# Designs tried in a protein design run: designed miniproteins, single chains. Part 27

Each design is a single chain, and the fold is of that chain. pLDDT is the mean over its residues in the fold that is shown.

## One batch from the design tools (miniprotein)

Design m971
Fold by ESMFold2-Fast:
Structure m971 (fold): chain A 78 residues (1-78)
Amino acid sequence: MEVLEIRFPSGEVLRLEIGASVEELIATALRIIGLSLDHPEIPEEVVEAALEAVKALLEGDEEKAREYAEKANELGAA
């Protein structure tokens, strides 16, 4: 099954499985929020893009999820 990886500037890596359950996606969103609180050096745009990827998967929009995951990775590498 397809897995989307988001790499944060902090060195943390999140994996989003396209077939993940609602509970797993909510847990991932909470983990992203936790990372933003523990790592204030992570740009707000990276956090927003990562959360939008999770939201897109919750809405069943796999293409939008891929776009936001890619955007988070690009912003985190800048």
Scores: mean pLDDT 81

Design m972
Fold by ESMFold2-Fast:
Structure m972 (fold): chain A 72 residues (1-72)
Amino acid sequence: SVQDDRRQAIQMGGMIIRYIDDGDYDGARRVIRDMHRNVSDDIFDYTYSIIRQALSPEQRDIFDRMVADVRG
């Protein structure tokens, strides 16, 4: 269901935040790729906005570049 997909995406978002906080950018990129493959664009964009709000300005810049690399 859409609710189950959103819950899974939020859990993956928490993992991405932890990887970024730990400086494990390869770990973060793997989870971003898995999320991009397994959830709808709407759920991905929603989760993207939540992750950005949990990050510092410097971390947001790094995260935005990682997402661009995964999508581009």
Scores: mean pLDDT 85

Design m973
Fold by ESMFold2-Fast:
Structure m973 (fold): chain A 90 residues (1-90)
Amino acid sequence: LTAKDKIKGLVAYLKSLNDEQKQALKNEIEDDDKVEFSAAELKDILTNMGVNLTDEEVQDIINVLDIDGDGKVSFSEFVAAYKRYEEATN
């Protein structure tokens, strides 16, 4: 699997989570490293890594991980989501 395939799989996985599973993911985020990404910034980072997501797919990541409703995702939130996705697929 390429990075693009893994991120697309992560988006599909996050969209499949129920409210209880989303709360469990939220509870795994202990500390924020204070590095936060808006949807536009996250898309730019992923594009630079060769991962071309649609605006809708990037917004889905933000919507699932945006705990505070500020429209941003921390790096630690993204890492926590990816680890949970990896465990669910292995």
Scores: mean pLDDT 67

Design m974
Fold by ESMFold2-Fast:
Structure m974 (fold): chain A 63 residues (1-63)
Amino acid sequence: ALEEAEKALEEAREALKKGDKEKAKEYLNIAQRHATLLVIQGDVEAARRLGEEARELAKELGL
């Protein structure tokens, strides 16, 4: 969950940097789903950090 969320968030950032907003949105969704799983598993601090990073990226995408 944590590694998958971090990799998805990194993929989203790379896609955004390349101008592929659709791909960035797909990876952002994947990262957010894994962050939700981290909350369920009790890793609240990791989920909070990833959630904030995802929110910042979403703002860059105009979401």
Scores: mean pLDDT 77

Design m975
Fold by ESMFold2-Fast:
Structure m975 (fold): chain A 55 residues (1-55)
Amino acid sequence: MSIEEFLEEIEEVAESLSDEELEAVINFLRDLKKTADAETQKRIDRLIEKLEKLK
């Protein structure tokens, strides 16, 4: 699975995740962002913002 496919999958299942699962995913995405390219970092930032609003 590519990083783009992985991020899309997370977004699709986000509403079904528990608050604890959302927090774990957000922490993983923050770590992933540290080594990602600029476009991927922007995609990750948008996803993190969406996930935090679901908590």
Scores: mean pLDDT 80

Design m976
Fold by ESMFold2-Fast:
Structure m976 (fold): chain A 69 residues (1-69)
Amino acid sequence: SAEDYLKKGKEAYEKGNYRLAALYFIMAVEEDPNNIEALKLLAEVYRKLGTPQSKKMAEELEKKIKELE
């Protein structure tokens, strides 16, 4: 379930495993594409990864979050 993926992603994030956290948050977003919590957590982890591509992905997610709020 999306809740299980969010839990696993948060655990990975707390351990500093941002790549694994991103994978779980992506799975949560795939289960519920409009889940604002999952979208925010995915944007945050993309910012933590800090690559040019991940920064762009975070910006796109942040735009979607604003449109949903």
Scores: mean pLDDT 85

Design m977
Fold by ESMFold2-Fast:
Structure m977 (fold): chain A 64 residues (1-64)
Amino acid sequence: MSKEELDAEVELALEIMNYVIAKRAGDKETAIEELKRALELARNSPTPDEKLIEWFEKEIEKLK
């Protein structure tokens, strides 16, 4: 794994963590924003995971 791939995975994990925290706190607006950031990171990954991207898109739609 390259350094760029590792750094991207760490950033994605942090945004997912922030999304989970916001969702559990009932902060729907923050949860959507964190999930949108996670989606952008997933799309811009050197090795994009299409299934993960689809899951984020569906989850954002469910939270709207």
Scores: mean pLDDT 78

Design m978
Fold by ESMFold2-Fast:
Structure m978 (fold): chain A 62 residues (1-62)
Amino acid sequence: SSEREKLLEELRKRLNKLDKEGAEAIIKELEKRPEEVAIDLAKKLLKLSDEDLLEVAQSVLE
């Protein structure tokens, strides 16, 4: 798998424990981005606390 695929899989696994619907929305949005941008954003999201990551997931559904 590419670096992008590995980061998105890790992010999806973490998000699925918090909010399954938000997880799919965020991953789908990142997959639409250029590879470099998707990698950068995934790395930034993985650095967030569970509380902050959940807020991001919930905002995507609005």
Scores: mean pLDDT 77

Design m979
Fold by ESMFold2-Fast:
Structure m979 (fold): chain A 62 residues (1-62)
Amino acid sequence: MVRTGRLRPEYGPIAEAEVGFRAGDRVEVTLLPDGKRARVTSLATGGSFVTPVSALPHIVEF
């Protein structure tokens, strides 16, 4: 499953340090085959990171 959302402002600085994300950036969220993790990709930079699905509500706004 693929969904588009925005990186939550409070998480932006942490994600920017890792993959160049900015607060409020539009992101694409792709569920990984295990159903427990998701890839978050910046539509602006193409950078991505993997996070537990349970963490998504704190990282991305849909």
Scores: mean pLDDT 69

Design m980
Fold by ESMFold2-Fast:
Structure m980 (fold): chain A 93 residues (1-93)
Amino acid sequence: MSLEELAEELIRKVEELASKLPLSPGERELIERMVAALREEVRAGDREGVVEVAHGLLEFLERLAEKKAPNDEEVKKLIEEIRRLVRQIEELA
């Protein structure tokens, strides 16, 4: 899987997680901005930027999931999938 394909898979999982969380408008806007930043770094070929944005996105989503849905097994599963994708991005970057 290419870095571009991993980033798009990450974006798909992030959008799926966002649909399962009771997000404020500000939290949703921040996720959308981080997703846009990830796409821009991939387009620019900035491997370090892709890793940095992917890590920031994971940290933010882990905090949101713990705060908003700490006992939701599907949310926990999605966070583990997102964490796996971020690790794969690091390995290819």
Scores: mean pLDDT 87

Design m981
Fold by ESMFold2-Fast:
Structure m981 (fold): chain A 80 residues (1-80)
Amino acid sequence: SKNEEIEELIKKIEELVRKAEEALKEGKLEEATELIKKANELIVEAENKADLYNAPEELKKKIEELKKRIEELAKKIQEK
């Protein structure tokens, strides 16, 4: 279903964010930057699909929370 496509995108973004957080903890700034770049590409796709498919509010909230987490992580990378 369309909602399952969005949920799968959310799961992929969550994995990329987790890997980026671990890379940052290990001091692998280049790897963390690449992972965040990929997460940003997928979050834009997830936002567009959620809007296009008129996704449930729960999925839209999960996307917004992930977007904020990506923004915070990107800021931490830039501060180093």
Scores: mean pLDDT 85

Design m982
Fold by ESMFold2-Fast:
Structure m982 (fold): chain A 88 residues (1-88)
Amino acid sequence: EFVVELEVEFAKPIKLEVGDRVAVVGQNGKVSTGVIEEVEQLGETRYRLKVRLTGPLKPEDLKPGDTVAVTTKDGTVALGKITGARAL
């Protein structure tokens, strides 16, 4: 388990909130899951998320271009791409 700050670009505008669920798919095909602890909107489709991740991925496994899936409270799933990642 680790805390990471992710910059993510989504294909379409989406409303993200603290408590929304996240799945990150690493380049090796491994998936770690977590919950959004902080959210900052940087643009119409760009967000900075603070996420606590649990699973097989390490901080160094997170790369620009990796896929992020977010599930909102209403059950909407949005797919995005990591544009930046920083371990906290």
Scores: mean pLDDT 81

Design m983
Fold by ESMFold2-Fast:
Structure m983 (fold): chain A 62 residues (1-62)
Amino acid sequence: LSEEEREILRTLSPAEAAKALGISPATATRLKRQLLEEKAAAQSSELSEVQKLVFEHELARM
C-alpha cells in the first residue's frame, strides 16, 4: 500500500475507504484492521517502553 492509501484506510470508515480506493469493503476492513493493529502496536510499544524507562528512572531516585 502507498502512504496515501494507508492514510485513507486509517482515517475513513471501511466502506468509505473501499469507495475511495476502488476495492471491496471486505478488503478495506481487513487492510484497515491490519494498519490499525500495526500502528497501535508500534506506537503503544514505543511510547510505553519510553514512558516506563523514564518513570523507572524517576522511581530509582525516590
Scores: mean pLDDT 68

Design m984
Fold by ESMFold2-Fast:
Structure m984 (fold): chain A 79 residues (1-79)
Amino acid sequence: MEEVRRDAEEAGTTPEALLRLEELAEEAKKAFEEGDYKRAAELLEEAARLAEREIKNEEAREKIVSMLLGFAEEARKLA
């Protein structure tokens, strides 16, 4: 998630949206560590939706959204 955070920051994401993305990523990590893979997937999918809306750079947005949805898919396989 460090790479996602850095790419979102560099892509002109607002500080408020960046903080929300970091919050969703942290909650997804906690859910994953607790074995709540369904919750982790839901949080990652919400983060992807937020990234799609708030990241202004098209290339960075597409990359970050695809990464978050990929993580969500992996979490759902473990659910």
Scores: mean pLDDT 77

Design m985
Fold by ESMFold2-Fast:
Structure m985 (fold): chain A 56 residues (1-56)
Amino acid sequence: AEAAAQARAGALGDRYLPVIRDTKAEIEKLEKETDLPDVEINREVALRYRARVAAA
């Protein structure tokens, strides 16, 4: 039971780790390259994150 739960967590991690990493890199890039307020950055990243999750 515990081993099965860890296997599922690992599979989800492998599937979504690239999406999480890409999202984090995109936030950092927008923060460094733009003078946009945090609210606008968060909105833009949330829209892109939704698109990536749908594609994954």
Scores: mean pLDDT 67

Design m986
Fold by ESMFold2-Fast:
Structure m986 (fold): chain A 107 residues (1-107)
Amino acid sequence: MAADYISEAVTAALEGDVQKAIEYARKAAELLGMDEEGRQALVDLAKTIAEATRLGHEEAVSAGVRAGQAMVDAVRNAPTIEEAAKRVYEAAKQGVQDARDALARAL
């Protein structure tokens, strides 16, 4: 279920539905028992994917989508919910950084 909400958040962000992407990101964080910092990392990734999509930055969009896939894989393969949350947080932070770096290079 958390993996499904992560996938839905990425899909909504790619469709430009920022509000829906944020809602699904928050639901994924809640199911994983993430704190405010973790929730914010997922929300930041959803917003970053939506912004990259709106701007037509293929490299930044690809970075966000790869982060989403890493988060889904983390939820499916982690031995505990706590470990899943940790890996999801790390993937989300890295995805935001990679996408922002790609956007900066396009300027």
Scores: mean pLDDT 87

Design m987
Fold by ESMFold2-Fast:
Structure m987 (fold): chain A 86 residues (1-86)
Amino acid sequence: SIEEKLKRILERLEEIKKELEELLKEATDPELKEFLEKKLKETEELLERVKKYLENPSEESLLEAEEDLGIAELLLAVAKDLKAKT
């Protein structure tokens, strides 16, 4: 169902948030910390959007949630790459 797909997206976004929080805890470089804090805030905003979609599930909101997840996955990948280089 659309609701189950949205719940799966929400679970993955919560995992991404936790990974970003761990990266932030380990970060010592000030520029990396600032970047991670901004990306964590952006991920929290994506989480809130998907939670709203769950209140009124539709095919359109599922497509938006899938795009939001794609953005979050890209942000996490960039964050991991930057941490590995610092």
Scores: mean pLDDT 85

Design m988
Fold by ESMFold2-Fast:
Structure m988 (fold): chain A 64 residues (1-64)
Amino acid sequence: SSHVEAGERALRAGDYEGAVGHYGRALREDPRDARAWELLGQALEKLGLTEEAQALYELARRLK
C-alpha cells in the first residue's frame, strides 16, 4: 500500500516516528497486514521500544 511504501521511505531516512505514523495508517486500512505489523515493530525498535516491538512481532506471526 502507499502507506507501507511511505513508512519504508521514512524508516530508510531515519524518521522512525514518521514511519510509525505511516504504518499506523496502513494498519487502520488493513489490520491483518502481518508485514505492516512487522515493519511497525522495526520502527519501534529503532525508537528503543523493544518490548512493544516484540509484542507486534508475535502478533504478526499469528496473523494469516
Scores: mean pLDDT 88

Design m989
Fold by ESMFold2-Fast:
Structure m989 (fold): chain A 59 residues (1-59)
Amino acid sequence: SAAEEALRRAEAEGVRAVARGDAATASQHLRKAAEYARQLGDEETAARMERGAEVAAQL
């Protein structure tokens, strides 16, 4: 689905931003990934993405 593709893309962008130390970009993409995960009813993935965004914000 479009939401599943958007989730995968947002997570990938967030992970790449974390790898290069870009806190703002990483947090933004991981928060967006959490939003897509909620649209899919995947609360476990949404919580994981939100936690990732909080950690990324500390970079």
Scores: mean pLDDT 86

Design m990
Fold by ESMFold2-Fast:
Structure m990 (fold): chain A 67 residues (1-67)
Amino acid sequence: ADLSHPAMRRAALHEAEEMLRLLEENNAPQEVIDMVREAIRLIEEGDPRAVELLREARKFLVEQGLL
């Protein structure tokens, strides 16, 4: 994902916020919650390092059947 593009950044932010909500509602490990919060900060800065954090959090949600 190219987070330097405003449309891509908005889409990534929306996805990250949805993942954070699902993690918090399901009492996920604090480490995973903190990972998504860090990803949100990086997305707001347009930092592509957020993509790796979102990928790991997404894997967790898929494995838990939440996504």
Scores: mean pLDDT 81

Design m991
Fold by ESMFold2-Fast:
Structure m991 (fold): chain A 105 residues (1-105)
Amino acid sequence: SAARDAVLAEMEARLLELISRLKELSDEEIERAKREIVEATRELARAAGLDPELMAEVTESLLTLLTLLGRGEISEAEARAALATLTDPRLRAMGLRLLEAALAV
């Protein structure tokens, strides 16, 4: 749906912005940015008529995974395995793009 596509695009944009800054931010700033992105996703999903808690949970899981990968705390293989468990092909494709961005940092 157009509403779902818009929410996913905004979620991806916010996640990419955080990933690009991971090496520049303190742990406190990263945790705050993660909370702000999760809440923004919940609000966007609610406005779009999507399940806000499901979208918030997916966003939080992706943020955690990508932050750990960007910090070198998990391997690329572990991150790819986690993304492969996503049943939604659009979320999986987005997760792979975000993973590639995190590896570039």
Scores: mean pLDDT 84

Design m992
Fold by ESMFold2-Fast:
Structure m992 (fold): chain A 100 residues (1-100)
Amino acid sequence: MKEFAAPLRNGEEATFEVDGKGKVTVEVAAPGGSQLTVKVIVETDNEKKEFTGTLTATSAGWQTGTLPEIEVDEGKAKVTVKVELSPGARGAAVRITVEK
């Protein structure tokens, strides 16, 4: 299992390389009163897959969401996670887990 966690500001992205077949799980957290759009891009030599999720945090505290698992079928993949935050949101947290 390979795990990556990062605080991300509006418009920021995090990238990591996956070696071998596996499942990618993306968990995100956003502060209350904000909307977070997460775009996950999985690139291999043969294909590019894009997944988008939106988390609307209506509670006063941080709200966590998990995107559907993404299956990597090829030996090497580049996984990029991009975040976009609503105006006034101060940041998001992203955790990425890769299981082979």
Scores: mean pLDDT 69

Design m993
Fold by ESMFold2-Fast:
Structure m993 (fold): chain A 55 residues (1-55)
Amino acid sequence: MAEQSKQLADQTIQQIRKAREEAKKANDPRAGAAQEQELSLQLTEQLHQLGEQQK
């Protein structure tokens, strides 16, 4: 169901936002950028797999 795709995507987006906020709070933009990139790749993979489920 499309519902699962939205939930997983929302959770990953929420984690990316959290990583950005933590990076700002720690004043560590390099670590934040690396974390965001990793979460972005995970989101892409999750969406790709969910897209295959909908085929």
Scores: mean pLDDT 71

Design m994
Fold by ESMFold2-Fast:
Structure m994 (fold): chain A 56 residues (1-56)
Amino acid sequence: ADELSRQGAAYLRAASAQGAKSTPEEARRIHAQAAARVDELTAQASAEKRARREAE
């Protein structure tokens, strides 16, 4: 569960760094894609963590 949060944070950081070296349009696209991916991973991590806690 914690691993998914770390992956999401790393993805956002990588997108931010890449965006700084890219055109503004490309930076927006990269950030939007990273945000969507992080949102998916965060939702999955939250659901799994809650289910695991309640099951244990």
Scores: mean pLDDT 70

Design m995
Fold by ESMFold2-Fast:
Structure m995 (fold): chain A 69 residues (1-69)
Amino acid sequence: MLEEEIERRARKAAEQVLGIENEKLQKIAKDNAVATLAAQLARKYGADIEEVKKRMEKKIEEAIAELKA
C-alpha cells in the first residue's frame, strides 16, 4: 500500500513539475513535492520520513524521465 501510494503520488507530481516552463522552478517544485509528499506518507503509514523521502525522490525522477521520453 505505501509503495503504491508513493508511485501514484510521484507520477502526479512529475506531471505537475513538467508543466512548469522554467527549469529552475521545476527543480524547486520537485524538491517541495518530495518533502511534502514524503512527510504526509511517513505520517500516514508510520514510516521513517528519510526513507520515504529518498523513495519519493527516486520515483518522481524516474517518472519525469519516463514522461520526457
Scores: mean pLDDT 83

Design m996
Fold by ESMFold2-Fast:
Structure m996 (fold): chain A 62 residues (1-62)
Amino acid sequence: MEKERLKKEGLELLRQAVEAGLAGDRERAFELYAKGVELLRKAGVSDEEIRALHAALVDEAA
């Protein structure tokens, strides 16, 4: 199912964005975040859910 693959890929990009941001690479973090959001939107994930997922990844990474 295509949407499940897009969701997994989008979540991976959000995780990479968080890691890049924590490492101080703000430009890369923004690029990865934008790509992850694009894929999650294509998978049918709401903007509210995307923000919640990103917040959870930030909390996990500390």
Scores: mean pLDDT 82

Design m997
Fold by ESMFold2-Fast:
Structure m997 (fold): chain A 59 residues (1-59)
Amino acid sequence: GEERWAALSPTAQRMLEAAAADPDASMREIAERAGVSVGTLYYHFPSKDALLDAVAAIY
């Protein structure tokens, strides 16, 4: 929901938005779209499945 989205850091919001826009994108492509390093993305989400689970929980 919107309230859950607003509680996220701007960096987390960008990562989740990038993943939601193209769920089939690789972690590298999601990091590039979000404007973060792949390492930063993995720091927040240890796997692609964890990232997609977070997207499902927000949307």
Scores: mean pLDDT 76

Design m998
Fold by ESMFold2-Fast:
Structure m998 (fold): chain A 57 residues (1-57)
Amino acid sequence: MTRQQDMDVIGAAAPEIAKAARDAKNEALRQGYSQTEADSAMVKAAKAVIDKALAAA
């Protein structure tokens, strides 16, 4: 795929990426995980949404 197509897909998914990252971080903190673990959960959630969006494009 072209870089432009990847950017368009990621751009369209930006609200979903932000929501997934925020929700994952908040959930990890709510469950008593450390800030570092919450940040890792946030990154994993964001990557999962990006990978799913790119795979569907």
Scores: mean pLDDT 78

Design m999
Fold by ESMFold2-Fast:
Structure m999 (fold): chain A 61 residues (1-61)
Amino acid sequence: SKKKEEALKYLELAEEYLERGDVDKAEEYLKKAIKASEDVKDSKLASRLTSLGIRIVEKRL
């Protein structure tokens, strides 16, 4: 769906910012990806979103 494509685009951006060390922008795009995924029933997407969220939390420790 269009929302799934949007969620994946934001997820990819969040991953790129995290790799560059921009944790704040990674978190911003993760939030956008989560919002875009609200109506998407995809367990793989949900797993990727939660995994990225854990990585962001770990970078703040």
Scores: mean pLDDT 85

Design m1000
Fold by ESMFold2-Fast:
Structure m1000 (fold): chain A 56 residues (1-56)
Amino acid sequence: SRATILAVARRDLTEAARQGASREELEARAQKLVDAGVISEEEAREIVDEALAAAR
């Protein structure tokens, strides 16, 4: 489901941020999901922002 895809993306990017991934690296990862058509640009921005906030 879409909710499962978003939950997995949030978890993966949060873990990457906790391991020291930069905003640029997280944006690149999220952009791959947008390019694959699985999430929107808006969702990608939100997931990156949430991951960076959660990793602090």
Scores: mean pLDDT 82

Design m1001
Fold by ESMFold2-Fast:
Structure m1001 (fold): chain A 69 residues (1-69)
Amino acid sequence: GKKKEALEKALEELKKAKSLAEALEILRKYLKDEELRKKFQKLLKEKKKSLGDLSIEELIEIIEEILKE
């Protein structure tokens, strides 16, 4: 499906990100989808973290968890 392909592309772009700001900009493009944004927010709450408290590695982990669904 399109959502899986979009997340796989996001994951590949995140792995190339050189800063947290660049990683967040990449995520903003993919999180324009309401359903993906809701899944991401749910995982953030479960990890007890805000978007600004995440490392690039933690962002990658969250996207990988969404892809496993």
Scores: mean pLDDT 75

Design m1002
Fold by ESMFold2-Fast:
Structure m1002 (fold): chain A 70 residues (1-70)
Amino acid sequence: SEEELVKNTLEGLDTGLKLAKEAKKAGDEEKKEAIIKLVKDAVERVVEKLSEENAKKVREYAEKKIKEAE
C-alpha cells in the first residue's frame, strides 16, 4: 500500500540519517556527505511512486531531517 511505502520510507530516512550523524561525530565528513546523498537519491526514487500529497509529505520530512544531520 502507499501508506506502508510512506511509513517504510520515513523509517528508512531516520535510520540513514542516524548513520550520517554518527559519521559526523566520528569526524568522517566524506562518509556523512555520501550517506546524505544516498538518502536524497532514495527519496527522489520513492516519491516518483507516490501521490502528490504523499510525495510532498516525504520531501518535507526529509528536508527537515537532512538539515538536522548536516
Scores: mean pLDDT 86

Design m1003
Fold by ESMFold2-Fast:
Structure m1003 (fold): chain A 65 residues (1-65)
Amino acid sequence: SMELQQEVIDRVLAAVEQHRTGNPDASLEELKSIARHIVDTLAKKYGLSEEQKEKILKEVEEWLE
């Protein structure tokens, strides 16, 4: 559902922000790598489609830019 996609996006962004807070010198590439790993894990856990996963990844990466 769209609500589940938004929840996943919010959780990924919160986790990336926590990493950034503890690692203020982390590169954008490092943050994107972490975001992708978390999205992959949550997509597998919640049984998200490839289309849903790509949409989440796009929104997360756009937010990080």
Scores: mean pLDDT 82

Design m1004
Fold by ESMFold2-Fast:
Structure m1004 (fold): chain A 56 residues (1-56)
Amino acid sequence: SMAEAERLLAEGIEAYKAGDYATAAELARQAISLAPRGSNLWLAAATLLQEAERAL
């Protein structure tokens, strides 16, 4: 659901801020799987995944 994807993205952003890039990447992947493809939520989750993976 979108609400679940939004929650996962928010938790992923908090993990990223804490320096936990592995958790941020995993939460971003989960958010991508639940968000409608091409939505703003999907794009935000994909961006978080890219940034988390670059920080690893």
Scores: mean pLDDT 87

Design m1005
Fold by ESMFold2-Fast:
Structure m1005 (fold): chain A 109 residues (1-109)
Amino acid sequence: SLVEEARKHLDEAGTHYRQALALFDAARAASPEEAVPLVEQGRQHLQTAQDHLDRAQKLVEEAKKAGISPEELKRLEADLQATQNGLDKAQAHFDEVEAEVRARIAAAA
């Protein structure tokens, strides 16, 4: 169903942005040279999370047009918003970690 497909994409978005967060935490603990590829891997996971979230949003709109129950739509929209909030926080964390890693590279000469 459209609802089941949307939930799978939301779950995959959540998995990918959590993997990005773990990679950013690892980058902060790593040497500057080891941190660079970890930050880049995290960036790729954030992009994949965004792609899944965008697909979920389109499926939610299709499910709404197909006339799913108001209760099911409300839950699905809440899950969509929670996933968007999680991804937004992960993207903000990426910006902080990338800036930190760049500063550490500059300090290491």
Scores: mean pLDDT 89

Design m1006
Fold by ESMFold2-Fast:
Order: sequence, then structure tokens, then C-alpha cells
Structure m1006 (fold): chain A 97 residues (1-97)
Amino acid sequence: AAEHLRRAAEHYRKAAESLKAGNIDEARQHLREAIRHTDAAAPHLPPEQKQRLTNLDVAAALSLVGAEIEKTPQAYDGAAAHLEGVAEEFERLAEEL
């Protein structure tokens, strides 16, 4: 479980980096990989932790969708900051396992 959460965090950080570069398609690809790693960890997690991770994945996806709609550097920077925060939470949860 912990290794998959660290991999999810790595991909969220890469998605943030891609957004800062203006590369929305690359950010979307990294978001998909982060969610795949979350899904791989989920069967091994208590229900409360699983729900918390699902909520973080949904929040990350909504941030990316918002950036895709607005298509401004400010929206990309805001979504990137949110994805970095999601990565930090995944890293923290991995340390608790």
C-alpha cells in the first residue's frame, strides 16, 4: 500500500509540473497514473483512509478540469498548487502505513 501511495504522490507532483509548463495533456496523463496507483493501494486500506484518498483524487481531477475550462496561466498555477498539496497528503498517509 505505502509504495503505491508514494507513486501516486510522485505522479501528482509531475502533473503539477506539467501544468506550470502549460502542458495540460501531460498533466492529465500523470493524473491518470496517480489514480491507478491509488486504486492499487485501496484494497489494502481501512475504509476511512480509502474514502480520504478517493476524496483527494476527486478534488485533484476537479482542479484539472477547472484549469482545462479556464485555460489561463493563473488557473494552471492554482491547479498545480492544489495537486502539490494532494501529493503532500499522499506522502503523509504513506508514512502512517
Scores: mean pLDDT 84

Design m1007
Fold by ESMFold2-Fast:
Structure m1007 (fold): chain A 80 residues (1-80)
Amino acid sequence: EVRELAERVVELARRAAEAARAGRYDEALRLLEEADRTARELAEAVKAAGTEEAEAIARQTVAEVEAVLRPVAELLAEAL
């Protein structure tokens, strides 16, 4: 389930970035809240797995989320 949670976090971040670019900041913030909740589930799953593979998936997920959100970071910061 670690990989499924990771994919969900990235997808939610992408949707949040799209909403932010469209000026739908309320939608973007709701999607970021859902991404945060899913990321917490991912962290618990990684901890439970206790494997290098799970840790690698978590690191890759953080990098992908950062890459997706960085271009819209200013828009999201203004919405907060």
Scores: mean pLDDT 81

Design m1008
Fold by ESMFold2-Fast:
Structure m1008 (fold): chain A 57 residues (1-57)
Amino acid sequence: KQEVHDAFERASRLAVETGEEARRLLLEMAQLMVKDPEKGGKEAIRRIDEAEARARA
């Protein structure tokens, strides 16, 4: 869905600026999506939102 696509795009931007933690998160989110696209997508969005909040704090 568009929401998951936007979330991964935001995570990719964080990876450039934040580095290793953002990249690790992106890989974990990708695994969740492969396992179960519906539930994984929801979880991926939540974790990316949390990572963004931490990076900007």
Scores: mean pLDDT 69

